# Ledger of designs, part 11: designed miniproteins, single chains, continued (5)

Each design is a single chain, and the fold is of that chain. pLDDT is the mean over its residues in the fold that is shown.

## One batch from the design tools (miniprotein)

Design m16356
Fold by ESMFold2-Fast:
Structure m16356 (fold): chain A 84 residues (1-84)
Amino acid sequence: SMAEKEELLATIRSTAGVDADSFVSILLEKLRELNNEQMKQLLEKLYAEVTAEVEEEFPDWPEIVRQRRIANLIKQKLIDILKG
């Protein structure tokens, strides 16, 4: 629904500055409350794919910097999906 999309976007915006694990945990909990299994599976897939890509591309980066990049990439992809 439109209201659900707005609620998910608000949740994503509220997680500024958190690491990837914290971001994914917060959003998964929200998706469970909304009973949105499709978005839950999409989020889990995106987290795995983005983590693998960032670890391969930037193996020498500090973990805190990699985690921040992972979180930002997942957020951008989810916002695009929710707004499209």
Scores: mean pLDDT 83

Design m16357
Fold by ESMFold2-Fast:
Structure m16357 (fold): chain A 109 residues (1-109)
Amino acid sequence: SVQEELIRSLMPTLSPEMQKIAERKLAGDRVTADVEMARLQLRRAQQNIQNVLNSSDSSLQKQMDLGSIEVSVSSSITVLDRSPSTPELEQARKELQKLLDQIQDLLAS
């Protein structure tokens, strides 16, 4: 498939974590790959939120950065919604939704 060819071509440029996820996808273990990707996106989003909150940037800049994180987290949830429902994917989705709710609360304040 086009997706498998893209994964293979990008493999040497990926981080070790991304390479592990890519290898699972190429092996046909899409559910495990989707869970690991969701967990990676969750960790990155949590770190990005903390970086924004701890920065000395203006209130406007922080709102812009939080808005970008909101779009990223929403996209991650949409991708998971296309995957088969498993307890692990449902838990990852729930954690991403809680993070999205946190971002929206911060943007509303």
Scores: mean pLDDT 80

Design m16358
Fold by ESMFold2-Fast:
Structure m16358 (fold): chain A 65 residues (1-65)
Amino acid sequence: TPPLVETVERESEDVGRALVDAIRELERRYGPLAEPAEVTVEGDTVTAVLRFENGTRAVVVVRRT
């Protein structure tokens, strides 16, 4: 399993915008994704698992407020 370098939690009325912004911020810090983000939607919560080309991962959780 790739080592987890960051977990980002956000609350937003615009979950899609918050998710995209968080992914862009993480790519600026850790570099490009090795594969498309693994996105799961469950009710008001969106979880994205990001795997970077450097062999690390991050998790983004966005909740609708």
Scores: mean pLDDT 85

Design m16359
Fold by ESMFold2-Fast:
Structure m16359 (fold): chain A 102 residues (1-102)
Amino acid sequence: VEDDARRLAELYGLTLAAQYFVSLAEKLEKEGGDPEKIAELYTAAGRLYEQSGKRDEAAELFDKAAEIYEKLGKKDVSKRYRAMAARLRGNEEEAQKLEAEA
């Protein structure tokens, strides 16, 4: 329990960085910014949440990036991010299907 406090402090730093990138992406979306840059920010935040063990939050951000890439016509990139989100949620079957279609 006491040794877990140090790990939580390290993970909290990654979580704050992820929240910063999400806030920046949301601001750019509101201002009509470049969709590709917005998707990259959501992807960066998703990777930080994944590293901090927040798998569900990471999956949501990868799904958000995938939606943006799909709208940009990058269907292969979109499917790869959806596959990563599915894996983070524990749905390996859906992840493998999406990767096979990408």
Scores: mean pLDDT 81

Design m16360
Fold by ESMFold2-Fast:
Structure m16360 (fold): chain A 80 residues (1-80)
Amino acid sequence: SPKEETLALMHVIAASANVFVAERYLELGKEDLAKKQLKDAEKLIEQVKKMAKKIPSLKEKLEKEIKKLKEEIKKLKEKL
């Protein structure tokens, strides 16, 4: 449904925002705050992964965004 599609895309945007904020916290030397933001992003990604299974119209797009976000989180964790 359009509402479920909007919610899934909103969760992708929220996860991206958490990753962005985590990178800023790392630049400021605030590792504990960065870790919290990355953990929140990972929770949102798991929700999007579940939604992707139920929204065939967006499955490929959501899976691509999930892969990109997981790679970004992994790179930031390597800097911790």
Scores: mean pLDDT 88

Design m16361
Fold by ESMFold2-Fast:
Structure m16361 (fold): chain A 68 residues (1-68)
Amino acid sequence: SALDAAEAALRAEYDERVVAVAREVFGTDDPTSPVELTPEQQEELFRRLAELTAETARRLARLREEAA
């Protein structure tokens, strides 16, 4: 269904944005690299991921509401 496709696309976008945030904070193209983060970088990473998660949850809820 269109909703299933939109939800899948949103989840894929979330995954890409998580990788982008990690890459930016880690300073590397490989977010799985064993890089020690400073306390400031850890706080920034957690904050940005929390914001992204909240935004994605709101967008998902809106998609489902529109499909109802």
Scores: mean pLDDT 77

Design m16362
Fold by ESMFold2-Fast:
Structure m16362 (fold): chain A 95 residues (1-95)
Amino acid sequence: SDEEIRQQILVRLAQGQSLAYRLRDYSLNPLVPEDLRKKLRELADKLLQLHSEIQKALENNDLDRALELVKEYDKLKEEADKLIEEAEKVIKEKR
């Protein structure tokens, strides 16, 4: 249903903000290699841009567009989770 779809999108928006801030935190950690810090920051910026685009689609009641954007978000989220895992492993190893 449209309500179920809308609820799923809202959950992803909340997750997106949390992920973007976590990516930024790791991008500032000096124990994380420069190349990885750059990737973390770039992905944080992409997530925040996509978040804004999804919000606009919801404001326009364009659920089809919002769903297309959510698919892109899900791919970026998967990449973010992998980069965060890599950063955490490096930090733990250097402790």
Scores: mean pLDDT 87

Design m16363
Fold by ESMFold2-Fast:
Structure m16363 (fold): chain A 120 residues (1-120)
Amino acid sequence: SELLKELQKLLQELRLLMIELERAVLENDREKAIELAEKIKELLDKLEELVSKADIPEEEKEKLKKAIEESKKLLDELIKLLKDPKATQEELLKKNKELSKSLEEVLKIGQKILDELEKK
């Protein structure tokens, strides 16, 4: 099951990128945070494409797609704040917290899909 291994790898990479992004935001490393946010966006695109090919219920695909779109919106908002020299660290931390919750929903849905596919 090549699809299962690829899905597991993408979910693991997302978890690692989330940890690195939180660190970059805490350290006020805005350039690194922008780089990591863009990498997360690219990974979410790969995740959506991979799951679109999976034999799973359309309801689960739609749920993941919606969670990914919400996360992408928050990523774009975070990138805009990171590029704004007037944005405070408090604003960055708040936006990153909102993003983390959204990405954890993506991870939760992705893990449920992975678990369901492993049982087939």
Scores: mean pLDDT 89

Design m16364
Fold by ESMFold2-Fast:
Structure m16364 (fold): chain A 97 residues (1-97)
Amino acid sequence: NKELAEKAKEYAIKLYLGEGGRNSLADPSNREEYLKKTEEKIKEAEERGKELEKGSEKKAQEELDRWKKLYDENKNLVNAFIEIDRQRRAEEAARAA
C-alpha cells in the first residue's frame, strides 16, 4: 500500500508542476500566485499520500491508476512545461549570480 501511495503522489506532483509551469509561462504577471498555488497542491498531494498509506490497497491502486492515466494522456505536454520552467529558473539563477 505504501508503494502504491508513493507512486500516486509522484504522478499527482508531476501533473501539478506541469500545470504551474504552463500557467506561469502563459501569465508571467501572476507567476508568484501560480507558484504558491502549485506548492499548496503539492502539499495536499503529500497529505493525500499519507492518507492512502493508512487506507485500503484498493483505494491506493484506484488513485494511482487515475493519476497515471492523466499523466500518460498529458505526458508530453506536462514534461515540456516542466522542462521549460526548469530552464527559465536556471536562467534567472544565472542572472542573479
Scores: mean pLDDT 76

Design m16365
Fold by ESMFold2-Fast:
Structure m16365 (fold): chain A 92 residues (1-92)
Amino acid sequence: MKATISVSADGKTITIKTDASNEELGKIAKEISTIEGVKKVKIDFENGTITVTLTSPEKVGPAIKEIIKILESYGLEVSLSDSAKAALAKYG
């Protein structure tokens, strides 16, 4: 199973696209909601997408690192999009 991490231009929204099961999506989202700087987590079960809203863009670097650990703990191969790499360079 795979997961791709993307970040909005303002650094406030992280999007995770994955082929994980609906049960795993629920568990992953619950764990992500415990990360410092995470304000909201929404799951789109139809599209296999988790949307993470941060309190500030300065939290994006630490949040992505913890998200990668969570995703890898479920056996997911994690890929960073160009937007995620850019956000880490700017805010991490």
Scores: mean pLDDT 85

Design m16366
Fold by ESMFold2-Fast:
Structure m16366 (fold): chain A 90 residues (1-90)
Amino acid sequence: SMETRKEIQKILAEMEKIIKETLDLILENEDKLSDEQQQRVADLYTRMLQLLGQARNAMGKGDDEVALEIGKRLLEEVKRIKKEIEEILS
């Protein structure tokens, strides 16, 4: 439906926004981090990019209902990773 498609587009936009905000936080705080913390943050950020790729792939396959359910799960995982990065940066 058009409503499902709009919700999918909203999820992708939210994921992209969270990833951008997370990169900005990393760049603002990178000089405070130990080598171990820098590596952990890099690994977590890479995981966010992989999840965005998975969401885009799922949403391109034409089953909007399945794509919506996958997108919701991946968005929640991206939010959890952002919180973990914020805790490392605090």
Scores: mean pLDDT 88

Design m16367
Fold by ESMFold2-Fast:
Structure m16367 (fold): chain A 74 residues (1-74)
Amino acid sequence: NALKEIYDAIRKKDYDKAIEIVKNIPESEWSPALALSIGSVATLSFDRDVAYAIANALPEELRPYALAVVDETF
C-alpha cells in the first residue's frame, strides 16, 4: 500500500523516500482519491515546503488534488 509507505517515510522524516514512492506509483493506480489522500499525508510532515514537494511529485493531471489539501492546511 503506497499510502502506508509514504506515511511511514514521513514519520521517519525520510522525505526523499516519500517523494520516490510517489514517483514510482504505477500509472494504473492513480485516482483523484489517491491524490487527495497523498496530499493529506504530506501535511502530516508539518513542514509546508516538504508538503508542497510531495504534492508536486504527483503526475501533472493529479497534482491539483494534492495541492488543494496542502493549500487548505498551510
Scores: mean pLDDT 84

Design m16368
Fold by ESMFold2-Fast:
Structure m16368 (fold): chain A 65 residues (1-65)
Amino acid sequence: SMKLEEAKRLIEKAAKNLGIEVKIETEGDKITVEYEEYDPLTDAEFEALARMIASVYGVSLEIRK
């Protein structure tokens, strides 16, 4: 799905721009984000961006710490 691929790409860019190391995987219409290194200083901002992107593109998001 184009929407899934675009959402994944934007979440990957958000993580890179914020310097957050995450593992991002897709399965069906679901994106799973798993922290490689948890950073409490930027965690809330990245989570908010990831949730916003998933909502806009209508894909399911799971965040694992």
Scores: mean pLDDT 79

Design m16369
Fold by ESMFold2-Fast:
Structure m16369 (fold): chain A 99 residues (1-99)
Amino acid sequence: MPPKYSESKIKELEEKAEEYKKKAEESTGEEKAKYLKLAGQKYSELGDGYDSNGDNKKAIEYLKKSIEFYRKSAELSSDIDRGVADISIGVNNLIIKKL
């Protein structure tokens, strides 16, 4: 079967995750929370990509990294944004248990 995610798509997601991580490190307050959440989203997409391509080890690694960034974002976020991060953490933990 052809891979669900191309090597170029995986690389794009990795580059975007690192970009948002760097922006989070250079930011404070709500802006930092925003970039941490965006990094978490890109790591979650990487986890899905590797899972879809059959690489369970990398899928688990990136899903765990996504959870870490969502938790950091939630600590700095309003109640609404924190709720979204908490749901994303729950979903990723459920996926990890199935891998």
Scores: mean pLDDT 78

Design m16370
Fold by ESMFold2-Fast:
Structure m16370 (fold): chain A 72 residues (1-72)
Amino acid sequence: STVQQQVASLQRLLAIAQQFGDDAFAARVQQLIDAMQQNGQTVEDLLTPADLADFQARGQALVTAYVRQQRA
């Protein structure tokens, strides 16, 4: 399902956030995963368009930092 695919992606993002010590973002990702699993809702069901854009921007910055570290 779309929910399961999104949860799997978010679990990978959570692992990256935890590795970088971004506790605030890790907590945010974990809360989103918990809500999605409990209610069977997608990210788009739980976040406003503005919150989704902010979340995606923060996640993208973290993934970019992770990729740079992997190449070093």
Scores: mean pLDDT 85

Design m16371
Fold by ESMFold2-Fast:
Structure m16371 (fold): chain A 105 residues (1-105)
Amino acid sequence: AELVEELRRLAEEFRARAAAEPNPLVRAAYLAAADLAEALARLLEEPSEEIAEELKKAAEEYARLTLAAVKELNPEAPEELIKEAEEKLPGLIEEFKKWVEELLK
């Protein structure tokens, strides 16, 4: 139960950061992080296929928005680093989705 409480606290922190964030893309990334943390907390308390699907979608959206926000905040970032993230991130998301499916077994 402690992990669920920490995840909900993280979701509240991310929502607070989003409310204070003037950049709309970075704000969207914080909100996606909050949604991801809350969906994971819900799955751990009430395991269901519907919540697992919500968590998978939240993870995909968080990854997409975070990559976009990193590009926005770091326009001078090396192109190679951005490309490596774009290539590796889908694999990490697929592994996370597999982990979520294992939690339902």
Scores: mean pLDDT 79

Design m16372
Fold by ESMFold2-Fast:
Structure m16372 (fold): chain A 75 residues (1-75)
Amino acid sequence: VSDELVERLAEIFRSHGIDERHARVLARAFLERYLAGKPVILPESEDALARELGVPLEKLREALKAAREYAEEEL
């Protein structure tokens, strides 16, 4: 996995209010699952993740959408 792609995805998550450490962890997990053709996060797990990250569910969904759009364009 490219460190540059991880950093780009982490910046997307940070721009939506996700803490820098969580943003990097989420970016790496997103990229690994996306490249494997697996769902990044199941819809039923989104509420739990948003709570853990301390962000509104809507912000997490916006961040995941932006990350997916970036991945579809660049990967």
Scores: mean pLDDT 76

Design m16373
Fold by ESMFold2-Fast:
Structure m16373 (fold): chain A 94 residues (1-94)
Amino acid sequence: AEEKEQQVRELLKKAKELAERGDFEGAREAVLQALRVTDELVTELVDRGDFERAAEVLEETSRGLEEVGRLTGDKVLLDAAERARGLAEQLREK
């Protein structure tokens, strides 16, 4: 879990740096990798009943997606951010 949380943070940071330098393709690739790791991590946390931690991971991922999506104008990333945020809210409500 801890290793995957670090991977998500590193990939989102890389995506932001790539977007800021105009590498929108690289930014999107890094975000898609972060989403795959987030999906695996959230599944693990939900399977063990750790809903609050799963929600925190999704909230962090959503913020990163929104930031990169805004920088790049990528609607797919903005839509993914909205989905992640909605799922986080659902997990917090039980």
Scores: mean pLDDT 84

Design m16374
Fold by ESMFold2-Fast:
Structure m16374 (fold): chain A 84 residues (1-84)
Amino acid sequence: SELVARLQALQAELAALDAELARAKAAGDYATAAELLRRRTEVAVEMARLIGELEGDPEAGEAAARLIRQRGEKEIAALEAKAA
């Protein structure tokens, strides 16, 4: 289905962002790592919403998206603190 194809595309984008994030962290470039994690968080939020649609439970998808964003914000703050 179109939704499944979109989910697979988001999973591929997430994997690519994880690889770039690992490289930025290995280089000690925590400012770039924070920006990559911000992008990764948005992709993960979109995936959570799409999974909610696929499962017929958009409320659960939105709840998962909120938790992902909260966790992402904390992780981004930790990376930004290392960059300072």
Scores: mean pLDDT 89

Design m16375
Fold by ESMFold2-Fast:
Structure m16375 (fold): chain A 90 residues (1-90)
Amino acid sequence: SEAVRALLGRLPKELDLTEESLRQLLNAIAKRVKERGGVVTVSELADIILEVAKELGYPLSREHARVLAQALYDAPEELLKELGIEVVPD
């Protein structure tokens, strides 16, 4: 929860995410990444974020999906370990 709160503080306010909604979004993203082998590039992660957000009825722009993907790549290792995924450079 501390890692999720720290991530939320680094995201644009325009995303209008609460800690709870970000946690739900991150869990859905992690599930999709794991279905694809658990390792994605930043660009692949942005595409997954866009797809997952659309499925959850949370409309993100492609630019916002890219910002979230980059923020996850730059996040503390502990957050990615909690999610069970790896994000690598393009």
Scores: mean pLDDT 81

Design m16376
Fold by ESMFold2-Fast:
Structure m16376 (fold): chain A 73 residues (1-73)
Amino acid sequence: SIQQAQQLFQQALDALRAGDAETAAQYLIQAGKYLGKEKQGEQIAQQVLSGEGATVEAVQQQGQQWIQEAQQQ
């Protein structure tokens, strides 16, 4: 559900702030699956793991965008 995805995004952001990219990536993949964004979730998880431009702010904005899209459907 959307609420479960919101919770998973929050846990991903908390993990990123703690420096745990692997845990954050796992939560992002799961959140993407709940929102029908499985491929996009895997892509952002790879960016988090590689350290290529996946800031906390970027992940937060992406999560808010996916949730907004899901709420409008």
Scores: mean pLDDT 79

Design m16377
Fold by ESMFold2-Fast:
Structure m16377 (fold): chain A 58 residues (1-58)
Amino acid sequence: TEESLKRIADRASEEYEKRMLGMGVSENEAKQKAREIKDELLKQSLDEALSTLQSILN
């Protein structure tokens, strides 16, 4: 469960960073925002983190 949550948080942060870079956000800002979303997801339950990841991917 903890390992699954970390994998989901990592994937969500990576996808979010890629999207921000594609929108012209600076690399430093994109990385900072990706860290923030990862930290937030790690505070959530597995189900909540999965819902957030699905939202980012869709």
Scores: mean pLDDT 78

Design m16378
Fold by ESMFold2-Fast:
Structure m16378 (fold): chain A 62 residues (1-62)
Amino acid sequence: DDLIEDIRNAPSHGEAVRIAIEYVQDPSLSDEQREEIVREVERIVPSDLADKVRKALEKVRK
């Protein structure tokens, strides 16, 4: 998936988090795609940074 590839190829952990937050806030994405993005970030960045993406996803779901 192109979105996951952008996150994997990000030049820093901060940039990966920024890209992921932008994507989870995209209204055209499905809940499954958003969850996949969060899982990928949780795998590659420190947990405190990944938590920011998870919180952004939870805000969109409300």
Scores: mean pLDDT 79

Design m16379
Fold by ESMFold2-Fast:
Structure m16379 (fold): chain A 77 residues (1-77)
Amino acid sequence: SAMEKAREELRKAVLDAVREAYEKGLTPEQILRLGEAVADTLVDYLKSKGLVTDEEAEQLRAELREFIRKEVEKLSK
């Protein structure tokens, strides 16, 4: 489905941003904030283009924030 493809592509984009920030030496808190900002920007862009509904945008946002939190926790081990 379009939503499943959106989830996979957004997770890839966010994961790439998180990994690049880690390689640049950002702290876990800075990486978390950057990841959330990237996720919010991408979801808002999809919503602004009418590619997702308001409900779908909030679902994607919540799922991405949880994904980012877990990925950043792995980096702080």
Scores: mean pLDDT 83

Design m16380
Fold by ESMFold2-Fast:
Structure m16380 (fold): chain A 80 residues (1-80)
Amino acid sequence: SPEVAEYLELLEFAIERLKKIRKTSTPEQQKEIDEVIKRLEEMLAKAKASTDPQEVAALTVEALRLFGRFLKKLIEEKEK
């Protein structure tokens, strides 16, 4: 399914983006980033194992929400 392939690419992109952000982050931020990466990698593994396009979509939405909330937190901490 083209849609499933797109969702998997979005999950992989989010993980890669956090790994890149990690390289220029503080040690405390790196610890938080590592926990989010772990959760995203678990969601990606579940999505890759799924035969249900709706489950893959739901996992991707949950992963992107987690990613977006975490980026918002990083931006807000930088502004304090």
Scores: mean pLDDT 85

Design m16381
Fold by ESMFold2-Fast:
Structure m16381 (fold): chain A 96 residues (1-96)
Amino acid sequence: AQVLSEAEKQVVNLILQTVIQIRFEKSLEDAIELAKKTLDQINAILNAANFSQEQRKRILDSFLDALVTELSKIFSKEEVEEFKKELEELVNQYVS
């Protein structure tokens, strides 16, 4: 049986809620702001739970990929690339 830690449960819940919410954002700027706030929260939870930099990067990259997939359904390729660039820079700052 697979049992998630409390930190992993909190992170999974944040990811699921944000993936749902981001589909209703009316602007790319609002989507970027939501994603940045959620990335910061996820990173803080994982860091407090003593996850390694490699583990944190893997989880944050997976979260970003999920958001890019959802945004690709509602925004242009150029807007999704801008989103991806902004958030990849932030993830790299968290795990540098």
Scores: mean pLDDT 82

Design m16382
Fold by ESMFold2-Fast:
Structure m16382 (fold): chain A 85 residues (1-85)
Amino acid sequence: MEAERELLEAHGRLLEAIRRLYSSDLTPEQRERFLALLEETSAKLEELGAKYRESTDPEERARLLREAVRVLEEATARIEALLAE
């Protein structure tokens, strides 16, 4: 429950960062980096989701959810760094 709530909160923070970026004037180079970041983040989340579905160990499932939170938090930080340029 707690890990799932943390995942939803992290996802919400990422969406907020994306909305802020959408309101900004991006150079072609910044847009390319943003798209690459979304692609990388999506791939990592898909891999973690597959591992989560295959696992029957509650401890492993909790670790995978925390790892997904970290992936989302890192994506948010990278978007915020792009906004700070």
Scores: mean pLDDT 82

Design m16383
Fold by ESMFold2-Fast:
Structure m16383 (fold): chain A 110 residues (1-110)
Amino acid sequence: IKELEEELKKAEKEGDKKKQAELLYKLGEIYFEKGDYEKALEYYEKALELAQEIEDYELQAKVILNLGKVYFKLGDYEKAEYYALSVLDGSSNEELREKAKKILEEIKKK
């Protein structure tokens, strides 16, 4: 985490928005794995804003998928469904589509 936060500060000073978005996404993943869903949400939202600004559609789809996972863990199944469907509408990446379908299947069990 500290190493990624230092890399993020460097990318911010250099104006490397793509590297900033990728590092914010990785920080979101780490906090999600730690069960800190509030921090994961903050980092994923920042990553999505930058990915949209630089038109990185693949990174946008990855972030949107993980936002769906965060909302599922928080019990917000309407938002989890919204983000999972957004991946299916916006991405042709089969791995991301498969993961989005799994979120929808888990919601259906509730």
Scores: mean pLDDT 84

Design m16384
Fold by ESMFold2-Fast:
Structure m16384 (fold): chain A 77 residues (1-77)
Amino acid sequence: SAVTEAMALFNAGRYDEAVAVLLAMENPDLEQVEMLAALLYGRGERAQAARLFAWLGEQPELDAESRARYRALAERL
């Protein structure tokens, strides 16, 4: 699956490709995307983290406060 492919790329340190695969999915797991965004941020992978935070900031399933926080993080990175 695309999720399995994205996780394999992430574990291999191929973060740009992992993020691209994840964001190309029709319905990626929000909790998994949040976890990966936080992990990339913690590792100093600012550009890749910003891509995931920007995407999270547009997700209607998240509350307004979470979306606003993720948009702000994406703009700062």
Scores: mean pLDDT 83

Design m16385
Fold by ESMFold2-Fast:
Structure m16385 (fold): chain A 91 residues (1-91)
Amino acid sequence: QLLSGKQTMAAVEAALLSDPTLTAEEKQEIKDNLIGPRLLSSPYLLRTSAKHPEIFDIAEECAKKTDSSLPYKELVNSIKNCVEKKLEAKK
């Protein structure tokens, strides 16, 4: 209700792309091969949810602050940048 389907998918993708336990190669595979609903059935979602569930909470808050009218790729990048800044601040 607070997030559209587009915002939810973008937040999930941004969370996975911000997970420090995923390799650069795994993140590239997510960008190239796992679009929208395919992310929800991916092994990467299960891994991140188990190890860093807090990243999804951060991504949801970032999505709420991001312009939902942005094209999907730009929306993902904006949420990802927000998540990475919040994660860096916790170091």
Scores: mean pLDDT 75

Design m16386
Fold by ESMFold2-Fast:
Structure m16386 (fold): chain A 56 residues (1-56)
Amino acid sequence: SALDEEIAKVLAALEETAKVDPEAYAILRRMLDRDGDGTISRAEAEAYVREELALD
């Protein structure tokens, strides 16, 4: 679905950001990782995509 594709794109972009700009990734992780697992989960990425891109 379009939602799954956008979630995958967001997760891929975050992974790339972690490689090229770890400082920016750390900030994004703190904003999105509410559980403190040290990673951004698919559920957190889904919530972001739904809220920001209005995909349902």
Scores: mean pLDDT 71

Design m16387
Fold by ESMFold2-Fast:
Structure m16387 (fold): chain A 90 residues (1-90)
Amino acid sequence: SEKTKKRLLEVKKAMLENPEEDWTLAKLAKLAGMSPGTFSREFKKFFGMSPLEFIEQVRAYHEMEARREELSLAEQIALELLKIGLEVFD
């Protein structure tokens, strides 16, 4: 499944670089060259969360970062841990 890993990493990179895109499971699966069902299962297997959960977390990170001054200290710590875990870079 080396080729599967490579395709999943390419899709993950696209989501990280373009979080504002109107990502659907169909668009992401097409980018990976897979059916939606296969893509969803393999993505969750390799990254520990569904593709849509991943993009929701990337979007949540960017929304919270934009409002950082309004966040509690605990929320700011959670935001930094989320950034590291999702591999989001400015």
Scores: mean pLDDT 83

Design m16388
Fold by ESMFold2-Fast:
Structure m16388 (fold): chain A 80 residues (1-80)
Amino acid sequence: TEEAVWGPVERGVALMREALKTEDLEEARRLFEEGARLLRERIEELRRVGAPQEVLDRLEGELRKLEAEFERRLAERLAA
């Protein structure tokens, strides 16, 4: 049951981390958008079923960190 809950979170984070390692800008964006979508959908579902606020805050914090890192790298690539 916990794997069914956390599996999508792990997949979303893994896709976003893969995007950060991807040299091709279009593929990196696609991977990041897919991973972020999966993580956002799972955070929303966890919120609906009353997951502890500490868990939600941790996941939202991880998403925000990954989004900030991706935006930073995207800006660097577009400026160079």
Scores: mean pLDDT 79

Design m16389
Fold by ESMFold2-Fast:
Structure m16389 (fold): chain A 70 residues (1-70)
Amino acid sequence: AAQIAALQQKIADLTKQSQQLQQEVAALKEKLKTDPSKELIIRYIATTLRLIGIETQIKILQEKLAALQA
């Protein structure tokens, strides 16, 4: 059904965004070891929260996809 294809595409798009954010979080964590500046701490927190938000959306969409395929 069209709904299944749309959900699969949305999950794929969000997964790519999640991968990019995971790399950014890892890089910021590494920088914080040598430069624990206020600006880097704020960026790390903001990026981590955005990653959690996207991962949560992926889980919700995956559950909807599973329900539609059942």
Scores: mean pLDDT 85

